# Designed miniproteins, single chains, continued (5), part 16

Each design is a single chain, and the fold is of that chain. pLDDT is the mean over its residues in the fold that is shown.

## One batch from the design tools (miniprotein)

Design m16559
Fold by ESMFold2-Fast:
Structure m16559 (fold): chain A 61 residues (1-61)
Amino acid sequence: SLRESALKVLERVAKLAGMPPEVVEALRRAIEEGSDDLSPEVRSKLEQAVAKATEEQRKLA
């Protein structure tokens, strides 16, 4: 399912980017409940970590 795929991507992104557990938990909850309810601090860290992991994923393609 789309949600399961997103959770797998999150796990890979978190590992590649070295994301703090608190950010990973916030992302997991956002995927399950909606991605609009993140604090500004967590959202900033998320955007940075996703950008880094996206670059790593692109290198693997």
Scores: mean pLDDT 64

Design m16560
Fold by ESMFold2-Fast:
Structure m16560 (fold): chain A 55 residues (1-55)
Amino acid sequence: MDELDKASRIAAEFVREGLPPEEVEQRTREALLKAGVDPEFADSIARVAARVAAE
């Protein structure tokens, strides 16, 4: 599965819970790291996913 697609779904859940954008990005990044995504990608992927989920 594409990491961005997975991160976007995770970010959408946090947006639905009413979290601020900064917390959505942070928690999405943490979830990606816990799922074994490479730390070098997790930050950038979480930022993109949080933006996509906000659309």
Scores: mean pLDDT 77

Design m16561
Fold by ESMFold2-Fast:
Structure m16561 (fold): chain A 95 residues (1-95)
Amino acid sequence: MPSPEELEAEIELAMVQMVYGVAALTARNEGNEEAVRLIREAADRLVAELEARFAAGDLEGARAAAREGLEKTAEEVEPLNPEVAEYLRKMAELF
């Protein structure tokens, strides 16, 4: 059976993946292929960082990284898709 820390890590990782998935789908539906690519690349980098931090038992650092990563992606996406940027900033508040 997974530990409480393993369950928390899986839930937080799933939430981050869901947020980026929704952002990428929204950008794709609006025809913003450059924004989709940027969002996917940012998601891959953040997921890898979170997995490494969770493996090290750094739950607080993982939450901080998730928030900072979402905020940074929002800044990078804003010139391409302001609506997706606003969504990412809003979701960052949950971490």
Scores: mean pLDDT 85

Design m16562
Fold by ESMFold2-Fast:
Structure m16562 (fold): chain A 75 residues (1-75)
Amino acid sequence: MLEEIEAMAAAKYGEKTGRALALGVEAAHYGREGNFEKAIELLEEARRLAEEAGDEKLAKELEEALKKVKEEKEK
């Protein structure tokens, strides 16, 4: 039934949002440690997961964080 497929899709999208948030937190940790390369990798993955989950607000926040980390790396 479409209803069951929709429920599973909602659960899957919820899992992706959770993973994106976890990766964002981990990226912040690496950024504070000065490991900007790892922070950038984690933020890029987190942003993609947020976009796949349809969480536009989270995706935009992660994109902005990514830009800031890239600026710090290039200084």
Scores: mean pLDDT 74

Design m16563
Fold by ESMFold2-Fast:
Structure m16563 (fold): chain A 116 residues (1-116)
Amino acid sequence: MTLARTYLTLGRYYLKQGKYDEAIKYFEKALEVEKKFTDAPAIAYLHLGEAYLKKGDYEKAVEYFEKAIRDLEKYNPNSPLLPKAYRVLAEAYEKLGQTEKAEEWRKKADEIESKL
């Protein structure tokens, strides 16, 4: 799926440049492609969450990270992306001042990483 990969690469490029709105546009294009041709939109959701986190839209970051986690837990529970997803969700909750939720998700990440 070269088109989705190209959009993810472009999104990451703009993210590194601090061009968060451009990054979001390309990650949304990647998500549209993934929805047509793959059961694993979790990668696009993770990148959208990261872009919103860096932009300072922490509520949208939580929303996309939760979507990524649901897909990973259901279809790829042994993915090394799963503990990473838990950690960035915890970071987003911490930015929202929800310290207790952040701590719970970090604990889940540590428990899974100890078994990998």
Scores: mean pLDDT 84

Design m16564
Fold by ESMFold2-Fast:
Structure m16564 (fold): chain A 106 residues (1-106)
Amino acid sequence: AEGGREARDGGYLANMGGTLAAKEGTGEALHLGIAGALAGSGGEFLGRLGIETGDPKIAAEGGLSARNGGLLAYEGGRRAGNERAERLGYDGYREGYEGYRLGKEE
């Protein structure tokens, strides 16, 4: 399904950004990074499943998870002072939202 690839890629980026924010951060940045990584992992998994099944609803769900994970990773990276985590989180947010939008069009 269209959007599954964007959800997969966005989820991967959110997971990487969240993991980096958690690794470099403490307190709130650590918690945001963990949450972003988990949501990103879910988005990647659902994005892959949406591609394999051709189900646009699964792709849209993956895109939302990747979008949310990307936002959490972005904020975690910002609080940790890690520009790479911020960038990865923002890119994951953007790609995840596109995956949601494309999957929803069917």
Scores: mean pLDDT 89

Design m16565
Fold by ESMFold2-Fast:
Structure m16565 (fold): chain A 78 residues (1-78)
Amino acid sequence: MEEVEKLLEKGKEAEKKGDFETAARYYIQAGDLAVKNGDYEKAAEAYEHAARVYEKMGRTDLAEFLRQKAEELKKKAE
């Protein structure tokens, strides 16, 4: 959990600075690590952050892919 939270914080810091590529990378790393840890709720949250950042970058296909991935993870968390 601590590593996932640290990656999410790094993503938020990068997003605040307008470094959307770095923010998306950290959010995806957080999501991937959360999946590995079985924390599907946190993984979905991380991928939703990444999707929002990709949408701001105009990468709509990547944003949609990540939103779909987050929805599937939310179903596993239930």
Scores: mean pLDDT 85

Design m16566
Fold by ESMFold2-Fast:
Structure m16566 (fold): chain A 62 residues (1-62)
Amino acid sequence: SALEKAIERAKKAAENAAAQGEVGDITSMAYDKETGKVATATYRVNADGTIELVSAEEKDAE
């Protein structure tokens, strides 16, 4: 699903940012053209190198 793809993309981006010593919120989007859904997921990269899922949502694409 678009939601699962967005979460996976945001997680990988956040893990990469943490490995490079970056901090802050990492947002990724995914679009599933077969269902017409778009999803957005945000992971937070903490100063201690941990990551956490802050938000995830899925809606119809325009």
Scores: mean pLDDT 81

Design m16567
Fold by ESMFold2-Fast:
Structure m16567 (fold): chain A 59 residues (1-59)
Amino acid sequence: AAEAEAQREARREKTRAIMQEFGDRYSKLAKELGSDNAAKKVREEFEKRVQEARAQELA
């Protein structure tokens, strides 16, 4: 269905935007917290954002 294709495209665009945002955030946090802490923090935030995006698609 066309709606499923639109959802897939929106999902991919959202994911690309999130990836760019978290790339920049990692670089900033690595300077402030160190690479290991930055990686853990960014991974947790990224996973939460992805789950929230999925929940919004279901709503």
Scores: mean pLDDT 74

Design m16568
Fold by ESMFold2-Fast:
Structure m16568 (fold): chain A 77 residues (1-77)
Amino acid sequence: SRMEEQQRREQLQQRIVRAVSRSIDLVESGKVSEEEAVRMAGEESRRAAREAGFEDLAEQLGRASGESVRSQIEREK
């Protein structure tokens, strides 16, 4: 149903936001490099999209989350 699809989209968005935030926190705490954080956020977003049934969006969401991480790190410099 449309409501079930909307729920999956909302859960996917929340998971991506958490992945981006977690990756930024790891860079800020010195646990990973910026490049590693971008890669981790991208991979988690692609996996999340596939698990939610949005495989066709996996690459786009992976790229977008990686760009979001990079953009936020640049603002913090």
Scores: mean pLDDT 85

Design m16569
Fold by ESMFold2-Fast:
Structure m16569 (fold): chain A 66 residues (1-66)
Amino acid sequence: SAEEAYQKGLEYYEQGKYGEAAKYFLKAIELDPNFAEAWQALGDLYKSLGMDAMADYYYRKAEALK
């Protein structure tokens, strides 16, 4: 499920495995495009990597779902 993919993303994020975390957060939004928390998590992840343009894109998507 989207929620299971999101939870796996959080587990990898906590381990500092940002590539795997991004993969699972992307899977969560693929399964449920309205899952605002997954869009926000991708924004936070890319911000942590210094990828500000990608972070801004995902934050904008999360905001649109409020």
Scores: mean pLDDT 85

Design m16570
Fold by ESMFold2-Fast:
Structure m16570 (fold): chain A 68 residues (1-68)
Amino acid sequence: KALEYLRKALEALEQGDLETAKRYLQNALKVAPPEAQPYIRGALAALEQGDAELAKAFVEEAIRVIEK
């Protein structure tokens, strides 16, 4: 479930849809394992600053941590 939301968030970020990305990240945070939560929170913070590239980096790291 968390991986599905994170991948959809990446797709939204690639399309420049920051609001859709934020919704998927909020859903991911609710179901993500504790080790991924700091990266998802980092992505949400980056989006509050309008930094889509930083948000993408955090989402990619969250995916990496879950897929270990």
Scores: mean pLDDT 85

Design m16571
Fold by ESMFold2-Fast:
Structure m16571 (fold): chain A 104 residues (1-104)
Amino acid sequence: PATVVTAPVGSTVTLTFNHPRKSGVNFYRQAPGENARLIVRDGEGVGRYKGRVEASGDASTATLTLRDLRPEDSGLYFVAGEAVNPITGKNVLSFSDPVRLVVV
């Protein structure tokens, strides 16, 4: 089951994920009924998250700090680690347990 975090509009929140790999820190957000979208690549916010997020990670945990929260930031957040399968040469994805953010 997803961990649920509730935070006020305009506040700052830190989300913590159990991350099975130490690799490039990539974060995704999924809105209800939509596909997951990349929001942080290589530790940097993309699109509307640029300059508003800070990401870090270690061997067991990844953290995402979101500032100036808006209602549209509500959704499911994931961390994905990427690796290449040494036999097939294809990318293998490993996902964290999701965290549900509710901005009120």
Scores: mean pLDDT 77

Design m16572
Fold by ESMFold2-Fast:
Structure m16572 (fold): chain A 69 residues (1-69)
Amino acid sequence: AVEKARAEVERLHDEIAALADKETDINKQVELSVALLMTAVALTVPGASPEELERVIKRARELVDKAVS
């Protein structure tokens, strides 16, 4: 369960990094940077629960959706 959630965070982090690399709008860059930091922190914290990882995924997805709107 935690391994699957962690793999989703890793995939999302890679997606966000690719989006951030090509973004030129400062407001969108800030939102993508927050999502990148959030997913990176989740991947480095030992003992994160599946529920905590799912919460990070949900929030990071919200930030990405806002940035690409």
Scores: mean pLDDT 79

Design m16573
Fold by ESMFold2-Fast:
Order: sequence, then structure tokens, then C-alpha cells
Structure m16573 (fold): chain A 74 residues (1-74)
Amino acid sequence: SMDQIRQIINDYSRQVGDTIVTGHKEGKSTDEIVAEIQKIIDQTVQQLKSLGEDDVAEQIRKSGDELIDSIRAS
């Protein structure tokens, strides 16, 4: 259902945001923060694919990769 997809995307956004904020506060390396974000992206993509939402999964993967590139450039 659309509500399940919305919940998955909301959880994804929250987890990524929390990982960045908490990682910086705890003095984690860029590589450690990126590794945690990659795990969240992978889990979210697999959840969306399991619901048949391949297009949404691809968008999450692409935006996630762009976010990781941005974090590494900072």
C-alpha cells in the first residue's frame, strides 16, 4: 500500500538524518558514517523491492549515492 511505502521512506529519512547528526556528535569518521548510511540504503532498497516498488527503490539508491558523494566531499 502507499501508506507502507510512505512509512518506509519516512523511516529511511529519519535513520539517515540521525546517523549523520549522531555520527558527527560522537566523532565518527566519514568512512564510518558512510558505511552506516550504505547499510540503511541497502535495507530500504530491499524493502521497497519486496513490495514491487522497483522505481522507488532505484530513486532511493541514486539519491543515497549522491548523498554519500556529498558527505565525502565535505
Scores: mean pLDDT 88

Design m16574
Fold by ESMFold2-Fast:
Structure m16574 (fold): chain A 70 residues (1-70)
Amino acid sequence: AEELLREAVQALHAGDYERAVELFKKAIEKDPNNPEAYRLLAEALHRLGRTDEAEKYRKQANEIEEKKKK
């Protein structure tokens, strides 16, 4: 999970947003309770102009983060 997240971050920084989306989705599949992966997926989607999808994943990240703080 952490290795996939690192690869996804590298793709995001390289401007390969499509690859970043795929890798972040795989990271979420391995660890669905990591709000950071959802937040970074939203950023990659926003960079691709997929604003509605980006907002969806950003909201999910906030929900997971709020649940963990309790």
Scores: mean pLDDT 81

Design m16575
Fold by ESMFold2-Fast:
Structure m16575 (fold): chain A 72 residues (1-72)
Amino acid sequence: MADELKKKAEEYEKEGNYVEAAIWYSFAATVYDAQGKKDEAAEYYRKSAELFEKAGNTDAAKQLKILADELA
């Protein structure tokens, strides 16, 4: 369930583990996309991108921004 994946991402973010948080938010976004919830998917792809940028992973952030823009 996307909500469970989102909760796991929130737990990692709270722990300061931004890479893991970004990964779990991207999984949640993928599940929202599969459910046809495009706006929510875009939101969580963007949040994942922000966290990857914060962690210094610019390439992953760029890919997730592309996915979010595609769903906009």
Scores: mean pLDDT 82

Design m16576
Fold by ESMFold2-Fast:
Parts: C-alpha cells; structure tokens; sequence
Structure m16576 (fold): chain A 60 residues (1-60)
C-alpha cells in the first residue's frame, strides 16, 4: 500500500503537468512558466502540501 503522502505527491505532479500543457495550448507562456517553476519546487522538496499551497496562491 502506497502512503498517502506519495499518492498526494504523484497527483500534484500529474495536475501540474496537465496545467502546464493546458497553459501552453492556450498560449499563456507566463502561466506555463509559473507552473513549471512550481513543479520544480515540488520535485525538489517532495512536500505535496507546500506544493498545493503555492498552487492555490498562484491561481488566486
């Protein structure tokens, strides 16, 4: 059984990858760049909760 934290991290990664693709498809290079920076931060820290908080702040 995978720990919840690992599942949350994987879901956050997939959500960000989808958001990056959607932003690029819409021609929003600024938003795509912001999502890429957030994904890099998430991968570096491994903290899904911190990643979600940053995503909420970015989308506000």
Amino acid sequence: MVPQEELDLAVAELALASAIAAAKSAGDEELARQFEALLDELLASGDAAAGRERLRKLLA
Scores: mean pLDDT 72

Design m16577
Fold by ESMFold2-Fast:
Structure m16577 (fold): chain A 97 residues (1-97)
Amino acid sequence: MIERMKKRFEELVAEARRLAPTDPFAAEEILGIVLIWIGVLEVEVKRNPDDPEAWKELSIAYEAAAEIARILGLPDSVVQEFEEKAREAKRKAEEAA
């Protein structure tokens, strides 16, 4: 499951990077898709806080959001917030394992 999720988010980041120079609104829509996935994964980790895979998936999703935010030229504070959320989720995954 983790490898599939990682590949999917890597593909979303690549698509955002491709679209951003010519269609920034389409790149913003891709960030929106990632944020919807983050919402689903946030609920999953609350239901299963002892599942390290759920936390790993959440970390991967936040890393993708940070990279797309950087591609879109969003403020450093927004990028840093996503990066911190990714680090926290990774730490929680290690604690649950």
Scores: mean pLDDT 85

Design m16578
Fold by ESMFold2-Fast:
Structure m16578 (fold): chain A 80 residues (1-80)
Amino acid sequence: SEMERLLEEAERLIEEAKKSKDPRERIELAERAIELADEAARRAREAGDLETLRRAILLEAEATAVLMLALMELREEELA
């Protein structure tokens, strides 16, 4: 389904972000993953698909954590 493809892409972007050494690249990848997971969550809510909604929310949380850590690392680099 479209929702499954969005979730799979978000998961791939999160894993790619975790492998990147560049905090700016990690920010960009995490932001993209959040957008895709949010779209999947919206579609899941419309469809009443609670399991897919749960997966989308968890991916949004994971991508947000990656984003926050990358932003903190970027600030530390700018201050160093």
Scores: mean pLDDT 88

Design m16579
Fold by ESMFold2-Fast:
Structure m16579 (fold): chain A 63 residues (1-63)
Amino acid sequence: KEELNERIAKLQDKIRELLQQGKVDEATKIQELVKKALQSLREGDFEAAREYIEKAEKLLKEI
């Protein structure tokens, strides 16, 4: 879905911002979830991709 790709792009931008702030551990955790979301999209598992994106977005709100 275009929606999922847009959300991943936004998460990648936030990972870059966190790295610039020195929040390496937080950036790494979100990056791992984004990698899993991208893998799920490549496999055609949009449900799993959405779940990983939601987990990454939730973690980002807690930072």
Scores: mean pLDDT 82

Design m16580
Fold by ESMFold2-Fast:
Structure m16580 (fold): chain A 58 residues (1-58)
Amino acid sequence: KKIREEIVEEMIRNPNASDEEIIKKVKEKFPDVPESTIRKKLKEIKKELKEGKSLADI
């Protein structure tokens, strides 16, 4: 399962979750992945959402 997919699922599951809460949950599933990498991917996903993509399209 890709990190981006887990971030999207966490955002869908917890739409009111903060960025830090999403990063923490994703880090629990991918402990070998740096938090900086997860944060970067979360930022990319949020940018795509701002540009009009839905979570289902990411």
Scores: mean pLDDT 77

Design m16581
Fold by ESMFold2-Fast:
Structure m16581 (fold): chain A 88 residues (1-88)
Amino acid sequence: MKMEIVVYHTAEDTEYLAWVREQIKRLQTEEGIEILSYREIPLAPDMSPAERAALLAELRALQQQGIANYEAGKTATVALFADAALRG
């Protein structure tokens, strides 16, 4: 299985980033998943609530597409949002 992982984060989400990095290592070493790319993308600290909501809608659409690609046996792109309040 092949996967691309993108994590959108704020500067304050260091604990979540550490957790994500650990999960990526486990996927590679324990589950044999080939990680094609891993990218950490910082979010602008001055994003308005409207811009943040729009980005979340785009990320949720990407997550749904990634799940569909995974279920179809294609290369999956997984988009994560490293904001504890927005992860639920």
Scores: mean pLDDT 68

Design m16582
Fold by ESMFold2-Fast:
Structure m16582 (fold): chain A 87 residues (1-87)
Amino acid sequence: ISQAEIDAGVADILLAVGNLLEKKGRYEDAVRLYQKAIELFEKAGDLEGAALAYENLAKVYRKMGKTDEAEQYEKKARELREKARSR
C-alpha cells in the first residue's frame, strides 16, 4: 500500500463523516472535513475523489445560503471531472 492509497483512503473516510455531519445540519464541521478530504485527494492525485469532495462542499455552501461560493466549488468539481474523464 502506497502513501497515495493511504491518503485517498483517509479522504474517503473524511468524506463519509462529512456527509453524516451535513445530514445532521452541522455544516461548518462538514466543510472542514470536506476541505481536508480535498487536500488528501489532491495529494494522492485522485481527481475523481477531489471532484466529489468539491461537489459536497458546494452542496453545503448552498444550504448555508452562500451561493457565490457554491458556484465556484461546482465549477472546480466540473473541471476536475472533465480532467479525470479525458484520461
Scores: mean pLDDT 86

Design m16583
Fold by ESMFold2-Fast:
Structure m16583 (fold): chain A 74 residues (1-74)
Amino acid sequence: RPFTPEEEALLQRIVAAAKRYLDAFANGDTEAAEQALQEMRDALVELGKLRNDPEIEANAERAVATLRRIGAET
């Protein structure tokens, strides 16, 4: 089915958070990077709930954990 306006708003939040994460990571701003990861995770979880798709929620947790690991290794 097509995305609802609420789902589109969450997708925009996810994209915006991802851009903030990349900018913060490039600048070495670990606090801003962590804030962006939390915003991305929260928006993905809400998207999963709206779509009744538990795989989106599970994938959100794994993606955030992977990005945190990459950041910690740098």
Scores: mean pLDDT 76

Design m16584
Fold by ESMFold2-Fast:
Structure m16584 (fold): chain A 66 residues (1-66)
Amino acid sequence: LDAEEALKAGDYEAAIKSAEAELAVRPDDAVAYELLAEAYEKLGKHELAEKYRALAEELKARNPES
């Protein structure tokens, strides 16, 4: 994901924007929610990170790809 590349580069704002754009196309992309959670955690927004992490876990439980 583009968001994952931005996150690994340390551009957390770009990672958030890319993950949000990804979710606009694929709203059940658990990986995009995980990337949002990690980006917010790196920015010190721990409450937002927890919310997005919970959403990612819920999506993985409902939509197991394998």
Scores: mean pLDDT 77

Design m16585
Fold by ESMFold2-Fast:
Structure m16585 (fold): chain A 78 residues (1-78)
Amino acid sequence: TLKEKGEELYKKGQEAYQQGDYEKAGRYFDLAGKYYEEAGDPRAAQAYANAGIAYYKAGDWEKAEEMVRKAQLALGRQ
């Protein structure tokens, strides 16, 4: 399911983050957020927030800001 795919990608993001590969972690968390969002799962906001933190640590401020916006939109979604 979309939720199961999101969970798999989220775990891969956590693993990459623990290994210090923040760019890879950001990509996985962003992708997990997209799958959660398509599933209507509120975990999308947390996934995007974690992607933002990962990109910030990677030095990619533009992607970090984009992820923060996605997290805010997911939280404020009607």
Scores: mean pLDDT 89

Design m16586
Fold by ESMFold2-Fast:
Structure m16586 (fold): chain A 80 residues (1-80)
Amino acid sequence: MTADQLLSLGQQYLNQGNYDRAIDLYRQALDLSGGNDLLLLGNTSRARSLLARQQGRTGLSRSLDQSSQQLFQQYQQQLS
C-alpha cells in the first residue's frame, strides 16, 4: 500500500469510530513517508485525541486536539 492509500483507509476507520485501527494505519503511512509528513502527523494526533475522549481522558484529548490543529496549520503554511 502507498502512504496515501493507508491515509484513506485510516480515515475510513476514524469515521467508523475505530480509532485504534486508524492510528495504526496512520503510523504505517508515516513510516512510508519518512516520519515527517505534517498531514499524517496531524491525522495521527487527531485520532489519538478521539481515542482519549472515548476513554474519558478529557485533558489528554484537548492537548492532542490542539497539537493536531497546530500540525494542520503548519501543513497549510507549507502550501502557501
Scores: mean pLDDT 82

Design m16587
Fold by ESMFold2-Fast:
Structure m16587 (fold): chain A 56 residues (1-56)
Amino acid sequence: KAEELLKRQIELSVRVLSLAVKKAIDGELSPEEQEELERLNEEIARLDAELQALLA
């Protein structure tokens, strides 16, 4: 189960990186992309906390 959480966190992090690259190229994100980025960061933080608790 720790491996599953780590895999999900990596997948979400790749999505965040993609949005960061787009912002760097285009100068800004659309409102929808900004909303998605906020949700992704929040989910990553929750998964990280859960993974840390699981691994102690």
Scores: mean pLDDT 79

Design m16588
Fold by ESMFold2-Fast:
Structure m16588 (fold): chain A 66 residues (1-66)
Amino acid sequence: MRFLVSGDLSVTQLTGLALWLMGIPGVEARIVGDRTIEVTGDLSPEEAAALRARLESVPGVTVEEL
């Protein structure tokens, strides 16, 4: 699974979000250009959908599935 996560987030908020994502088993997160986080992992479709919904629930965050 792959998602791009973007938003009007401070460096501290981006770092916190990336660390939270990296705490999820099977998930990797990296900060890419334009303060966008690329999220990858070997998750089931149900786990990927739940993660996407959770990310979209964060104020100011937009999620794009790749």
Scores: mean pLDDT 77

Design m16589
Fold by ESMFold2-Fast:
Structure m16589 (fold): chain A 60 residues (1-60)
Amino acid sequence: MSPEARAALEEEVAATMEAIKAAVELVFNPENEEARRAFEEAQARADAAAARLAALLAAE
């Protein structure tokens, strides 16, 4: 796997973990706007990293 694909995988994992943390916070505080924003931003980063990883793996 290329260094770029590994970096994309690491970013996807990190973003997914941040999304899980934000989701747990929202379970206990549904009105927490900062946690909702963090969840949405983490999901967007995970989606972007997953798309990047798929493109890099297809190019190998």
Scores: mean pLDDT 82

Design m16590
Fold by ESMFold2-Fast:
Structure m16590 (fold): chain A 103 residues (1-103)
Amino acid sequence: MAGELISEGARLLKEGKYEEAIKKAEEALKIAGPNNPAALYVLGKALLKAGKYEEAVEYLEKALKELPEGFKAGPLRALAEAYEKLGEYEKAEEYKKKAEEIE
């Protein structure tokens, strides 16, 4: 169930249906638990695309904490974008460089 909700959230995100993607990712977190990295990443990215930058940072940082090193590039790039949108250009550059170091 949670895995299906995460997959649906990711599909909705790809289709530009950000509010629906947020709802599916929130439902996935309720089922899988508050620290599920895949659900946290989909939620954070959907919040970012919906323009909810401060909330996006919160969930993307949680996802980054829970993910193994090889899977951090996506969340790091999303954090860089979120910080850029917030006008935090120094932090945006730091996260962008970290993402490039693990690719």
Scores: mean pLDDT 84

Design m16591
Fold by ESMFold2-Fast:
Structure m16591 (fold): chain A 86 residues (1-86)
Amino acid sequence: SRKELILRAIGIALRAIGLILEAELLIKQGKDKELLEKAIELAKEALKLALEAMKSKDIEEMKKLLEEAEKLLEEAEKLIEEAKKL
């Protein structure tokens, strides 16, 4: 349902915000700035897609936007984990 997709979008948006804040903290701690800035850009794009999904009236468009947002968050998480190991 559209309500379930909105709740999914909210979850994605909160996860994106969490990753941005984590990456910013890691930059302040002297971790790899280049990797973390890329992670922030990916998480910001995921947040944008989640917000666009919430505005959409088309169920199929919402699903595609949320799927793309989730892939971007997975990429951001991988970059953050790489930066943590260094």
Scores: mean pLDDT 90

Design m16592
Fold by ESMFold2-Fast:
Structure m16592 (fold): chain A 73 residues (1-73)
Amino acid sequence: GAADAARGAAQAAALAAAGDSSGATTVIYHAMKEAERAGREEAARYAREGALAGQSGDSVTAKRYAELAAKAA
């Protein structure tokens, strides 16, 4: 649900801040799915961008989008 999306996105932001782009990608992908299920379209879009950044190893951009996803959920 929306609370799970927010919690997952916040966790992904913390992992990205620690430089764990792989961990952040996994967690933000699950947050994206929870946001989609809850109908939180803006949060889902931010989570998707965070996942793409994490897959490319860009932990700074992944953190930024994960924080936006958590705020939008």
Scores: mean pLDDT 84

Design m16593
Fold by ESMFold2-Fast:
Structure m16593 (fold): chain A 71 residues (1-71)
Amino acid sequence: MVPKLAIEGAAAAVKAGQTENAKKALTSALINAGLDEKEAEEIAKEAVEMLQKGASVEEVQEYIDKKIKES
């Protein structure tokens, strides 16, 4: 649902210290995937936190996919 490239871009932004840019990019990708703004912001926040704690792009992709499926 959310493209892996969007998560890879967010991971690169987090590594560069651009946490707000990573969050905004993921929020936009989630909205484009069909989530409302509130849900997209919450999921993007958690995904960015995972990346900051050293989670892999694969782990974040699985987390996002699970959240979207569970609603």
Scores: mean pLDDT 81

Design m16594
Fold by ESMFold2-Fast:
Structure m16594 (fold): chain A 96 residues (1-96)
Amino acid sequence: LDEKIKELEKKIKENPNDAEAWRELGSAYFAKGDYDKAIEAYEKAIKINPTAGSYLLLGLVYYKKGEKDKAIEWFEKAIELNPENKAARYLLERLK
């Protein structure tokens, strides 16, 4: 994970508007348990290219932080952007 984070930081330094690199950086921090850095990276990815997947991932980080209400809001946004997002629907049903 630490080596992956360094490679992603290098990619972002070369192309700061690479939404996929920011999303992967967020996922690497999420896997490491660094939730605040994961949120920052996912927020950056969303600003560049908002996707249902990025909203879902941000919701998962908030859920892991114990911020259930924020997690629900992001899962609802993911479903609003893509109603066929099965992962977001499943997670929202489990929380409500």
Scores: mean pLDDT 82

Design m16595
Fold by ESMFold2-Fast:
Structure m16595 (fold): chain A 58 residues (1-58)
Amino acid sequence: MSAAEFMERLAREAPEVAATLLALAGSAEGALRFMRHASGMPEGSADEVLEALLEGLA
């Protein structure tokens, strides 16, 4: 999963969160990196980070 695909899926399921992350990070790659560190998974795949984020929002 690419950073762009991560942001596309996040925007589909949690558009407000996706917009906020993109505004803070300035790029899809920056948003994914930010969420890796924020979720405690700095080495995590984009899929793992997305699943953890969506689980946290549920």
Scores: mean pLDDT 78

